# Designs tried in a protein design run: designed miniproteins, single chains, continued (2). Part 9

Each design is a single chain, and the fold is of that chain. pLDDT is the mean over its residues in the fold that is shown.

## One batch from the design tools (miniprotein)

Design m4286
Fold by ESMFold2-Fast:
Structure m4286 (fold): chain A 74 residues (1-74)
Amino acid sequence: APIDLAAAYQEFVDVVERYYEAKEAGDKEAQEEEIKRLEELLARMEAEGDPSNPAWRRFIAEVREVIERLKKEL
């Protein structure tokens, strides 16, 4: 089934929260795993999201920016 925008946003929030929990714990392996989950979420959003919906375009752009920021923080 196509990915739902609200479900994708909730997954994004949950992954980012787990990333910062791992960062506070000093667990770099867990941080890298959460970045991988964001990259997998982004791939699903690009494959299954509606490119005509401006909310999807904005959210995809946000997820890309967050992935690059988190990679630089490692």
Scores: mean pLDDT 84

Design m4287
Fold by ESMFold2-Fast:
Structure m4287 (fold): chain A 110 residues (1-110)
Amino acid sequence: SEERKKYFESLKERLDRIIAEMERLLQQPLTEANLRRMKTLIDEALFLINQLYEMTESEEEKKALIDLIDKFISVLEKMLADPRLPDEWKEYLKKAIEYLNYIKERIEKS
């Protein structure tokens, strides 16, 4: 429906903004406040990816979601590469990346 397509586009735009904020935040020091903000953004991004995945119908929508997942994984991998990252965060990010790769593969096969 037209309403579904508009809602999908709205969620996609929200996810893109969240990923952009994460990229900006990575240019800042890894303070406790910035790590807390990053966790909130990661949790919101994962929620939006799950919503978008459940809504995807067209090949164009699937490609758009895969592109956003790739951008999100890239940001998480950059964060993992920072030697100042606490060890508890490394396991959290590795699991998030594994989950995102799993969802990406499911989208590609559908």
Scores: mean pLDDT 88

Design m4288
Fold by ESMFold2-Fast:
Structure m4288 (fold): chain A 82 residues (1-82)
Amino acid sequence: SMLKEEAEKLLEKLEKEIDEALSRKDELHPAVVEMLERMRKEIEEAKEKLKKAKSDEEVEKVMKDLHERLGALQREAAARVE
């Protein structure tokens, strides 16, 4: 479906952005580095779940669950920085 293809492209873009940020990890707070590494793993897991998704509802659930997990990681990192 178009929704699944769009989701896969979005995850590939996010993964690239995270890898670009991690290329400068020496300039980042350790908590931010840990957040980015964990976000990358969550995106990899979401990509595998998307491959198995057979309906738009399943795609939406994968993307919603990922959004909630990434938000939690961002809040955790923010609490550790300042």
Scores: mean pLDDT 86

Design m4289
Fold by ESMFold2-Fast:
Structure m4289 (fold): chain A 81 residues (1-81)
Amino acid sequence: MTVVGVSTKNGVLEDQSVFDPFSKKYNVEITQDKLNNGYLIRGERENVLKAYDDIKKFIDTIPDELVGNPEKMAEYTKKFL
């Protein structure tokens, strides 16, 4: 079992459900770490590392215009995956 933290500073994503598709795709558990303004990814090492890479890229590439619009955010997440 592996646990990795990821920061959301490039767009504060407070809605954990945005990561549900990543959790299902990689068979990992993703939980919000509100104290560190980020998320924890937990699961099998290989799956966690793949999920981390994709989530990091997702956070780094999400347009600022989508932050604060849940519908557009959900559409962007579906297209990213």
Scores: mean pLDDT 72

Design m4290
Fold by ESMFold2-Fast:
Structure m4290 (fold): chain A 58 residues (1-58)
Amino acid sequence: SAAARGAVQAVADHFQVSEEELVALARKDPEAFVPLVAGASGLSEAEAREAIAEAIRE
């Protein structure tokens, strides 16, 4: 979804890495990225978990 991509992009921009690199890392350990996505995008942890799941499917 656009919201999931936006959340991943916000974290990628914060850490100055590519969206593709961040998604690859999230596929290995998605739970480690939940607080980072939530903090960077203003989502709840549940919403961040859903956004990560969508991003790694895309």
Scores: mean pLDDT 73

Design m4291
Fold by ESMFold2-Fast:
Structure m4291 (fold): chain A 69 residues (1-69)
Amino acid sequence: MDEVKRELEKIRDETLRLGKEKNLSIDQMIDLFVQKAREWLRENGIPLTEEVRLLIRRSASELVDEWES
């Protein structure tokens, strides 16, 4: 789980950077983050458990807070 959390934080930071470069809306950034997170989980054979869904939700919330700050 620590590995999943670290990767989600990395994907969050990458999504913020891309959002600024491409002038994405907050909704587009959330969609991009969720898409990238799900792709990484699928490629690494990690099931979308309740705990993983909660980590994704928390990272998305942090993405919104950082963007609006």
Scores: mean pLDDT 80

Design m4292
Fold by ESMFold2-Fast:
Structure m4292 (fold): chain A 88 residues (1-88)
Amino acid sequence: ELSPQLRRALIFLEASLGVTRMLITVMKRSKEPAKVVEEQVKKHLRNMEAWVDEEAKGFSPEEQAILYQHFERIKEEMERLIKEYKES
């Protein structure tokens, strides 16, 4: 019932979070201003949200619910990474 297309979309979201974690680690070592990091991550989140909205159009209501639930989890984690960066 979890289609290969939905599985691929979920993997892409997890990969995007992984890349974001790595980039934040590099930016922290380079002592980038927290505001610059926040603006870059928020821009990436807006692009991801637009991508999720387009992908959702090809899915059933049940699959859309899974995709949006997963994206909300990714969004919350990315927002937590921004907060952690500001505290470092």
Scores: mean pLDDT 86

Design m4293
Fold by ESMFold2-Fast:
Structure m4293 (fold): chain A 105 residues (1-105)
Amino acid sequence: DRQKELLIRNPLLQRLAEAAGLSPEEFAEGFLSENPSERTLLAHALLLLHLGVYSVDEVARILKEKFGFTVPEERAEEVYELLLRMGKVLGLPESTVRRLFELLS
């Protein structure tokens, strides 16, 4: 799969996958999947935010309305740390990551 190989070979996407706790192959497969895992879904959301395709509020709305995602209270700290690690790879401000987390909580 040429598209999957191109995604795997992208250095930014490799670092993002690592920060998400995914192999580059799992990340590339999730990126092309109709049903991405939570880690892949959040990584894609932050990537779209990094690219300026959507605002923080629009990304939060898509995650809630299309994917039914909200931050579980019992895992809130884990999810926030995950978002911070991925956001740091993408050069996103901590204030932006915190706003996204608050909107998903």
Scores: mean pLDDT 80

Design m4294
Fold by ESMFold2-Fast:
Structure m4294 (fold): chain A 117 residues (1-117)
Amino acid sequence: MGLPAGFAPGPPVEGEPVYAIRVETEDALVSATVFEDGRVVGIATDKKTGTKVPVRGEWDPAAGRAILEAKEPLPALDGEFRGEVVDLKTGKVYPARGRGEGNRIEVEWDPAAARPL
């Protein structure tokens, strides 16, 4: 199934979303949006407690990497992340991997491993 237009409830004029990140550990879920200006915003959720912590960061298109920081340390974020990144312009899905340590999360995806939706 294709992505619906306007998947986020936010105002459409305050920046163009280019990627949706959804990566997880066994204990945490991170959902974030990458904007065309390189800004990344999202939420980290502890699967056991339901605690939600805002995350913010930057995307480096040359490296294919986003670096996120949680506003407070969340132990569930420590470790190896896996999931997917969706290209919101093309609908392509990229396998994503990452690593969390303390309040910092790095996520990367390989454009060569993309599959169509």
Scores: mean pLDDT 75

Design m4295
Fold by ESMFold2-Fast:
Structure m4295 (fold): chain A 104 residues (1-104)
Amino acid sequence: SEGEEAAKKALLYGGTAAGLAGMMRSIAKREGDEEKARLLDEGLRALSEGETAIGQKPVTAENARAALEGLERGRRLIEEAGEKVPKSLEEAIRYARKAIELLE
């Protein structure tokens, strides 16, 4: 279904965003920016929760809403850390919203 395809794209883009946030966190840790590293660790947990939710089967509007909440929380934490939000995260959020609409 189109809803399942949107959920799959949210998962793929979310995974890319998590990889980039992980790199940002590793750099912050190496530079001794403990506060930035902490915010990015929290952001990574939020993104991981979102990916877990959208990866659930069967794909449901409830799981897509949980995914959107995790992805948006991750975005806020990345912004609070002073990092630029990855385009892949914006795409993950867009597809999670589309999945909600298509799954009713």
Scores: mean pLDDT 90

Design m4296
Fold by ESMFold2-Fast:
Parts: sequence; C-alpha cells; structure tokens
Structure m4296 (fold): chain A 108 residues (1-108)
Amino acid sequence: SIRKQKWSEEEREALDEIERVVSDERLRAVFARAISFAQLEREGRGDTGPLQIPVSLLLDLLKESLSEEDYELVKKIIEEVAKENNNLETLSLEDLIEVARRYAEAIS
C-alpha cells in the first residue's frame, strides 16, 4: 500500500512522469510502492536528503507483480542504470524515471 498524503511535490511529479510513460498498471503500482518504502526508510533515518530506492526491494516487488518475461526485461534495465551511476544498491527518483522511460521504449 502507498501513503500519498506524505509525498513531496518532487516525488508526486516523478510518479506522474512514470505513469505518463508506462501504461502497465502492475509496473506503476510497483514503482509507487518502492517510492513509498524509500520515503518510510528515509523518515526512519531522520534523513531529509534525496530519496534512495533499494534495488533489492524494487527487484523483489517486480518479481512478485510481473510476468517472468517482463521481470527479466525490467531487471536488465535496472542493472544497466545502476551500473551507469556506479551505485548497485540504490536508485534515485531520476534513475527510476529513466528505468520507466527505457522500459516504455523497449516494449514499443
């Protein structure tokens, strides 16, 4: 579940952009849940910095929600984006939007 009332404007704009480029409701739900989890984790740390989305959590949510074929495609894209940023553990909001964009292009 997600807690939309606690989202910042930047976080809402990121989800809106993802929803604009991705038509798959399952994938939209996964990204929204991942953002919500990252918000709770940041709150627990007392951190006011940028959102950090755990790659392991994102992959677990994707595996549970998508077909094997769709999961393998999104996983490959996530791994490529993570490698480009020299950070294999977390994605930024910008990285998550980039994953959504590359996925939309790959299925077009």
Scores: mean pLDDT 81

Design m4297
Fold by ESMFold2-Fast:
Structure m4297 (fold): chain A 84 residues (1-84)
Amino acid sequence: GPSATVLRLVQLAKDAGLDLSSLRPGDVVHKKSPQANDLRALIKLALQEDPELAAEAGVADPSQVPEKTVNNLAIQVIEAAQEE
């Protein structure tokens, strides 16, 4: 099942009003969807503002969140939200 970090990010995305049910993992990688881009931006901001969440996600420096980490988390958030 998804990690506690991924489940917390799913909750944050839903609280922000993002429709995770309409997103596909490919939308994150190919930047095809404004909603997928909003999800990536939300995840990056959440990791920058919450050092504990960043540490749980494996981010050593919250001021420099890698795009690869954000993309991987966004894919996991979409998958976790749809596979309930």
Scores: mean pLDDT 80

Design m4298
Fold by ESMFold2-Fast:
Structure m4298 (fold): chain A 66 residues (1-66)
Amino acid sequence: APSVDIAPAVDHLRATDPALYDELGRALEASRTPEEAHRVLEGFAARVKDPAVRQTLLRLAEVARS
């Protein structure tokens, strides 16, 4: 099915880096187009050290662009 369960990665980010999680949420809320959301997600993926969280953000960026 064309669906992605991101909840575990989001929960992990919130637990390990709540400041980054809050910053990402605010940046996504400020985005007005799929292109802006894609750019935000790619930018945050580059800043994340956890490979599982980074991979989830990159997959969300791909979905936003599609």
Scores: mean pLDDT 73

Design m4299
Fold by ESMFold2-Fast:
Structure m4299 (fold): chain A 75 residues (1-75)
Amino acid sequence: MAAIKQAEEETLKALKELVEASKNGDEEKFKEALKKTEESWQKLVSLTQQAGKTDYLKKFAEKAEPLLKEAYEAR
């Protein structure tokens, strides 16, 4: 279960970096953070599906959605 928590933490960190890069107009950092977010999210989805924790994934998506929206709206 540590792997799922690590992937969640990595995804949230990448999302926060995405928001910061967006607000600062840093295109290079935005692209890097977006790639990290996609990779971490894909890993999290795979791990939660393997563990049968689909409701956990839904809860995390609800938490992540506002950050993702903020990142794109700040552009």
Scores: mean pLDDT 78

Design m4300
Fold by ESMFold2-Fast:
Structure m4300 (fold): chain A 77 residues (1-77)
Amino acid sequence: KKLEEEYLENLKKEAESQVKTEEERKALEKGWEVAKKVAETGDVSSLSEKERLYLQFFLLLASGAEREEIDKVLKKI
């Protein structure tokens, strides 16, 4: 649990470093809340489609994914 919290905090820092706009920062904050919820429950089936998109957006930013993939997900939010 503590190790998972540390991992999530590192992902948040990486994602924040990739943010270029205020819109992306707002989406990142929502994605971070979803990521914490998934880590706590271990269950993605309770997530809405929008919550899943926020989580995907957060993970793409945290992994340093290509801009094209990030923009593609952001357009669906």
Scores: mean pLDDT 78

Design m4301
Fold by ESMFold2-Fast:
Structure m4301 (fold): chain A 91 residues (1-91)
Amino acid sequence: MEKAIKALEEGLKIAKEAKDEDGLKKAVDKMVEAEKYAEQNLPKEAALSVGVSAGLAGISYGVARVTGDLEFGAKGIAKAAEIGLEAAKEA
């Protein structure tokens, strides 16, 4: 649980501070790391919720990359990380 929460908190921080595409990618990488820790350490329902959150972060990054809308990407990844954090903390 601790590692999944830490990765989600780091992903959220990176997303809020992201100024470029590389920053958004780092945030998504932290969300994917959180999903792996959740699969190992959380109940199946919570792990699935973190996984969905990582997927939403990836979609937000993809849209930002195609459109150049970095603000949309950052907000989408941050929202995904918040959803993942709620799921992980309630588990």
Scores: mean pLDDT 83

Design m4302
Fold by ESMFold2-Fast:
Structure m4302 (fold): chain A 67 residues (1-67)
Amino acid sequence: SLEEIAKEVSEKFGIPFEAALEIARLLKENNGQISREEIEELSKKYGVSTETLEKAAVYALIKLSEL
């Protein structure tokens, strides 16, 4: 489930669960793609670096591909 992936991503990267869940939803809705602009908005919203969010998104995409 998206919530299980979000929890794993949150724990692995030390980011808020809500940030990880939003990444997983965006990737699912946009066929595995997330824009630089979406990453920057998440960075501002959650106070997480764009670098950390990009790494989290790659990991989330791999986990989503296993579903």
Scores: mean pLDDT 86

Design m4303
Fold by ESMFold2-Fast:
Structure m4303 (fold): chain A 61 residues (1-61)
Amino acid sequence: AKEAADGARKYAEKGLPSQASTAAYNGADGENGARAGLFATIAANMKDPETAKGWAERGAA
């Protein structure tokens, strides 16, 4: 969980929300990861990297 959250945060900080979403999804295992990935992608498309980062980290936890 922590390793996945650290990975997701790192990718989100670099402006790579799709990779952050993938890290969150793989680390969280299941519904929370999928939901976080979706919201991270939406936030990234709206040019809101901080919101994308928060969702990616939450999904990875």
Scores: mean pLDDT 62

Design m4304
Fold by ESMFold2-Fast:
Structure m4304 (fold): chain A 96 residues (1-96)
Amino acid sequence: SSLHQQYIDVVNRTRDRFVKEMEDEDLRKKFVSEMQKVIQWIQEHKPSAEELIEEISRAFKEVASTAEDYRTRFLIMALNVEMILEIKKIEKQKKK
């Protein structure tokens, strides 16, 4: 549906931003892989905003656990917060 396409667009934008800002190849590959899994899960399960926020938080924690430095962990945390806020905004617009 158009709602779930908007969720996928948010995931794709966040993925692209991380790839642009991250120089560590292994972290880039891990993040891209986790975001691709989230997109696949959205397509298959058509989740609510709350379910999607929980899955995104899980995926970001998994990537953050492989990061060795504070700056990378803070970047991952900031992108997680930004993605959650965009999803919540989309969900609220749906209720009009």
Scores: mean pLDDT 83

Design m4305
Fold by ESMFold2-Fast:
Structure m4305 (fold): chain A 76 residues (1-76)
Amino acid sequence: MSPQQLISQGMRYFRNGDYQTARRYFQQAIRVGSGWQQGIAQFLLSSVLRRLGDFQESDRYRQQGIQIQQQVDQQN
């Protein structure tokens, strides 16, 4: 699947409350995506982890997503 398809599937499971399945899709999207797709997937994974009560991992992925977004925004 493309990173966009993985994010779409993860979002579907997230909306249905299947946070474990959503987590797996977003983790795959991070591995195969780059730039904005990787950053978006990291923010989405952070949201899933927060719902699962994994606040430490949630914060870590949120910080990684911010870093990627800042790197993309700084490109001329």
Scores: mean pLDDT 79

Design m4306
Fold by ESMFold2-Fast:
Structure m4306 (fold): chain A 91 residues (1-91)
Amino acid sequence: MEERALRLLLTAVDLEVEENGLSEEEVAELRAAAERQAAAPRKAIEAAETENTPYTVEEIKEKFEKILRETEEELRKRLEKRNLPLSRLEE
């Protein structure tokens, strides 16, 4: 999950860099934000195992899997709009 999330989010960062010509500092900030967002499911699962939470580990995984599917679909639409190969989502 975290590796797949990071891959999708870093692909989004690469598209932003290609579209807007961002500075090295802006790119570093976006990559750091992507890494934090990708780690969020792991932190939520750790909290669910340690603390009394209204969500089970399975419910947390389902929620983040839905978010990843929605993110992948948005990136797919961005790639199609720019006539870029969809294989970028897999590599």
Scores: mean pLDDT 73

Design m4307
Fold by ESMFold2-Fast:
Structure m4307 (fold): chain A 78 residues (1-78)
Amino acid sequence: SEELTERVRRAAEEMVRAAREAKSVEEAIGAILRGIGEAAELALEAGLRLGELSEESQEILRRGLEEALRVMDELAAR
């Protein structure tokens, strides 16, 4: 549903925000794990697995994860 997609979008945005605020690789990993966990719970609440989310929801989550991983890599390279 569009409501589920919007909730997934908010979870992805929060994951990226938390990763950007992270001061260490450990904190960035924590943000990523919490974001993935929230998306998984949202999917489960809708009776779905993560891979069964709409293409739009999956793309939003993928882009958020890619950005959070990029931030983590930057922290690791310092």
Scores: mean pLDDT 86

Design m4308
Fold by ESMFold2-Fast:
Structure m4308 (fold): chain A 84 residues (1-84)
Amino acid sequence: MSPLEQELFDRVYEELGDEIVKKAGISEEQARTAVRLYVRYRTNNSGMALLQPKNRNALIKDIVEEAGISEEQAKTAYEILNKF
């Protein structure tokens, strides 16, 4: 992970990680996977680009596939991450 991605990951996970675990009903490891994917999407795109349906849907799909969680859980995680 690049230094920029690592710094953003640490900030996002510290602020929102517990909320993702509790509200999405997923493990800490699954929440870390969701945050890592969010950080990758955000660093590869402007922050505003994540509000676009194409990028939002792609991120949700990647979270479902990589974290092994439901689409509803991934959507909940995305909604929390989008507050950052």
Scores: mean pLDDT 78

Design m4309
Fold by ESMFold2-Fast:
Parts: sequence; C-alpha cells; structure tokens
Structure m4309 (fold): chain A 66 residues (1-66)
Amino acid sequence: MTYRFTWSRPVDPALVRAIVEAAGGTVLSLGPRSLVAEFPDRAAADLALGLLRELTGGAVTAEEIA
C-alpha cells in the first residue's frame, strides 16, 4: 500500500526515514514537508503516521495513493 504524508513544518529527513523503516515501510520519495512510502499493510502505515505526528508536533495528513 502506498501513502503520501504531508506536514507544515520541515523535519529531519533522517528521522522520517528511520520512522518509516521501523514501521516496516519503504521510502519512495522524501522532502522537507512530504513523504511517499510503501507499507506492507494499513497497520504499518498507521504506526508510521502516529510516530510522524509525534515527530512533527502537529498535523500530518495521510492519503492512500496506490
């Protein structure tokens, strides 16, 4: 399952990558305010979303794109 995450405040891309990989996902594209990643299932994507919300300290939007 492929998801796009977006947030307003730039964060350390190394920490974003570590979160995705820890959740069992693969980073496909990474920017200062956006992420496209592939996950094996929805539970892995939801785990990554929760951790990204903690990292950003704010709103993160998530949309399934493929």
Scores: mean pLDDT 83

Design m4310
Fold by ESMFold2-Fast:
Structure m4310 (fold): chain A 68 residues (1-68)
Amino acid sequence: SSPPPESEEIRALAERLRALGLGSEEMAVDIAAWLLSQPEITDEAIEELGRALSLTPEHRARIREALA
């Protein structure tokens, strides 16, 4: 395990994702960490994340909203 240098930023984004109705804290943290590790966030990348974490179309829309 390697703790990211942006752990506080990951928590802040995860909290926003939870406020927008994403599932558990664990899911929100995983999503936030993955998003912040990407050089670019594309629709294909969000779709792949959705498959990995079983996200709904509504969750994908909330992720986009949290990143705006």
Scores: mean pLDDT 71

Design m4311
Fold by ESMFold2-Fast:
Structure m4311 (fold): chain A 68 residues (1-68)
Amino acid sequence: AVPEELVEAIERILKGFGVGLSARQLRRLLQDAGFRVSTATVSRALRILEERGRARYDAATGRYTYVP
C-alpha cells in the first residue's frame, strides 16, 4: 500500500514547484526531505494523484504537473 502521507507530500512538492517533475526527480526531493522511498513507490503515488485529478502526466516530457 502507498502511505497517504507520501501522496500528500508529493502533491505539496508538485504544487510548490509549479513545473513538471519526473518520478525520479520527485524521489530525490523526497529522499532529501527524509523519506525512504523507491521510484516505483513514487510512481504508484503519482498514479493515485492522477486518479484523484490532482496531477497530470505529460508523455512528451515524462513529467507530472500539479492540477489545482
Scores: mean pLDDT 85

Design m4312
Fold by ESMFold2-Fast:
Structure m4312 (fold): chain A 103 residues (1-103)
Amino acid sequence: MELVEKAERAWMRYLLDPSVTKEKAFDELVAFVDEKLAPLIEKAKKLKDEETVKELEKLKEEAVEEIRKFFYGDDKEREEAKKKLEEIEKKIEEIEEELKKKE
């Protein structure tokens, strides 16, 4: 999935490039999540779908926390965060499909 693949690529850049910090990699991945979720939240607001807005905002908070664990956690926390990010990506895709049907 794109979110998980992007997290793994950022982690590999951190390991291979001494100019890349964990903070920079974290910030780039959080920005990616924001860019993906902002249009979906805006669409849900236009549809007056308050429940979907709340769910997307909660998924954003959960994604940021799992990204933090991925970069700053131990090996076990990183593996669990990867699985959680995969689940979050799937939920976002399901919401995107449902919002598309409401047009």
Scores: mean pLDDT 82

Design m4313
Fold by ESMFold2-Fast:
Structure m4313 (fold): chain A 95 residues (1-95)
Amino acid sequence: MELYNETKERMEELAKKAEEAVEKGRAYALAGDIHTAGMELAIALGTAEAMVEETRERAEELSPEKAKELIEEAERKKKEIDERVREVRELAGAL
């Protein structure tokens, strides 16, 4: 149970960092700083990918059922970040 909770907390921390990068990207895009916006969106995508990879590695020590649950949650969070990045790129017209 402790490893499950630690893995979930870490996943939520990385998801939050990715979401913060998306919001920074959106703010820079709205300000016309397309280059910095692109860099922040790249950080968001890389952080979301690292979240999935770290969750998979940590989940190897869990039961198959708990591993599947956390990996599926991480994959869902990554998909949400990927969609938000796409929305910011469409909003900016050039990202």
Scores: mean pLDDT 86

Design m4314
Fold by ESMFold2-Fast:
Structure m4314 (fold): chain A 81 residues (1-81)
Amino acid sequence: SSSLFSPEQAEERTKWLREYFEENLEKIKEELAKHDKAEVLAELEKRKAALEEQLATTEDPAQRRLLETQLEIVDKIEELV
């Protein structure tokens, strides 16, 4: 794996991604509202599938941690649609 992140950097980035999502919920909702709901849901499902495929083939703990966090964020965005 060509991961550029140490375990410490992965954890810090994971925390940042979660906090950024929470702080920007209103802006994310506004952006989602500009698009067709069915189209947004279809794209989120594609992204989720791609992340799950990457997670299934990734052995690096730091990279897995980041992918798991990205999946959590995609799931939360899907809840906002």
Scores: mean pLDDT 80

Design m4315
Fold by ESMFold2-Fast:
Structure m4315 (fold): chain A 87 residues (1-87)
Amino acid sequence: SLLDEFLALARELVRAMFTGDRDAALAHVDRLRELASRIPDPAARERALGLLEEVRAIVETEDLLDPAARQRVAALLREVGTIIEES
């Protein structure tokens, strides 16, 4: 399912952040954005893509080893997961 694919990629993103691999983390964000583009409801898709833009900004600009940055990314990913589940 779209949700299962999303959860697998979200786990890979969080793993990349724990290892400080920004290039891998950004690649995973791009794959998550591609998955979100497949959400059938346009309003849900726009909201999910907006949240993933916030994730991308954190990954691009912040210290990936900062627990606060990882917690914010995890919270945003949980919100995107809920949007996909409810769509």
Scores: mean pLDDT 89

Design m4316
Fold by ESMFold2-Fast:
Structure m4316 (fold): chain A 80 residues (1-80)
Amino acid sequence: SRQLLQGALNSLQQAIESSKEGNNQSASFLSSQASQMSLQAGDTEGSQYSQQGSQAAKQGNSELAIQYNQQGKDIVQQSL
């Protein structure tokens, strides 16, 4: 669903912003949400990168979380 992919893009953008603000808890939650939306839409690759972003944020690694979530965003955007 294009609607699910758009939801994933919005969540990934918010996750990136949260990581930039040092809010790793919000970034982890939003990245996990994006991973679920991407998976439901059939974007397995976007889901995997978003899940890696969520895990990096959960570990407090904001830079790595931004990197993975940006990669996930790029993949999801290509699927639209």
Scores: mean pLDDT 89

Design m4317
Fold by ESMFold2-Fast:
Structure m4317 (fold): chain A 77 residues (1-77)
Amino acid sequence: MEVSLEQKRFLTSPEGVAFLNTLSERERLAVDLLAFKGLSQEEAAELLAKKYGISKETARKLIERTLEKLQEAVAKA
């Protein structure tokens, strides 16, 4: 899943800021890389893997779970 313009707009709303406060530091960085720095999921996964010393597969799962949380939060907004 790609971060949409609608999801980016949600993240700058009061509800989106509250959502960001529920995320871990790693999940917040994933959102920053994808939504605000415009990186692809592949590029974000590589940077997260290098930064945290985790496998690229673990980083991809982190991104997928974070995007699922974001999609659910937007659907409830």
Scores: mean pLDDT 81

Design m4318
Fold by ESMFold2-Fast:
Structure m4318 (fold): chain A 82 residues (1-82)
Amino acid sequence: NAIEKIKKLIEEFKKLYDETTSLASQFLYRVAIKALEEALKKAKEDPEFAKRVQKTLDWIEKNREKVLKAFKAIAKELDAET
């Protein structure tokens, strides 16, 4: 369900946050985590919101590795800029 899918994404981004020593990468992952935590709160309070975001969450679950690789690629580019 939507709640469990959001929780899994939060866990994945928390791992990325814990693994990085770059302030820019930490900022990126923290923003993603905060947005997902707000979405989780909204999904728990509003079942219709959960239904509306279900399609996007289903796509993200199927493409989880691709989504995480995209964020890692952005973080790597930020780390390369001095």
Scores: mean pLDDT 79

Design m4319
Fold by ESMFold2-Fast:
Structure m4319 (fold): chain A 100 residues (1-100)
Amino acid sequence: MKKSLEEAIEEVKRILDEILNAKTYDEVLEAMDRLNEILQEVFDNYSKEEQIEFLDRVIKLLEEALEKAKADPSVPDWKIEALETMINIVKETKEKLKKI
């Protein structure tokens, strides 16, 4: 279903809050699956330029979430690693889009 880019960004923010508050690895995986669904909706419904703009905003949100996670000593290393992995995947996706 088509969402506005602002609605998609608000959903990403909620998903990142879910990841930061998740108590199990399975909850993080479920949140990551929802993030992938949002990315697919954006790729299917928006121009290349809008897709790149969206990915830039997602990268910024992921980097902010990573900084927040690193500042909180209660956040386990596996959550920090998951956020770092997501940032790398989104950055690679953006670079591939730019080459096309």
Scores: mean pLDDT 80

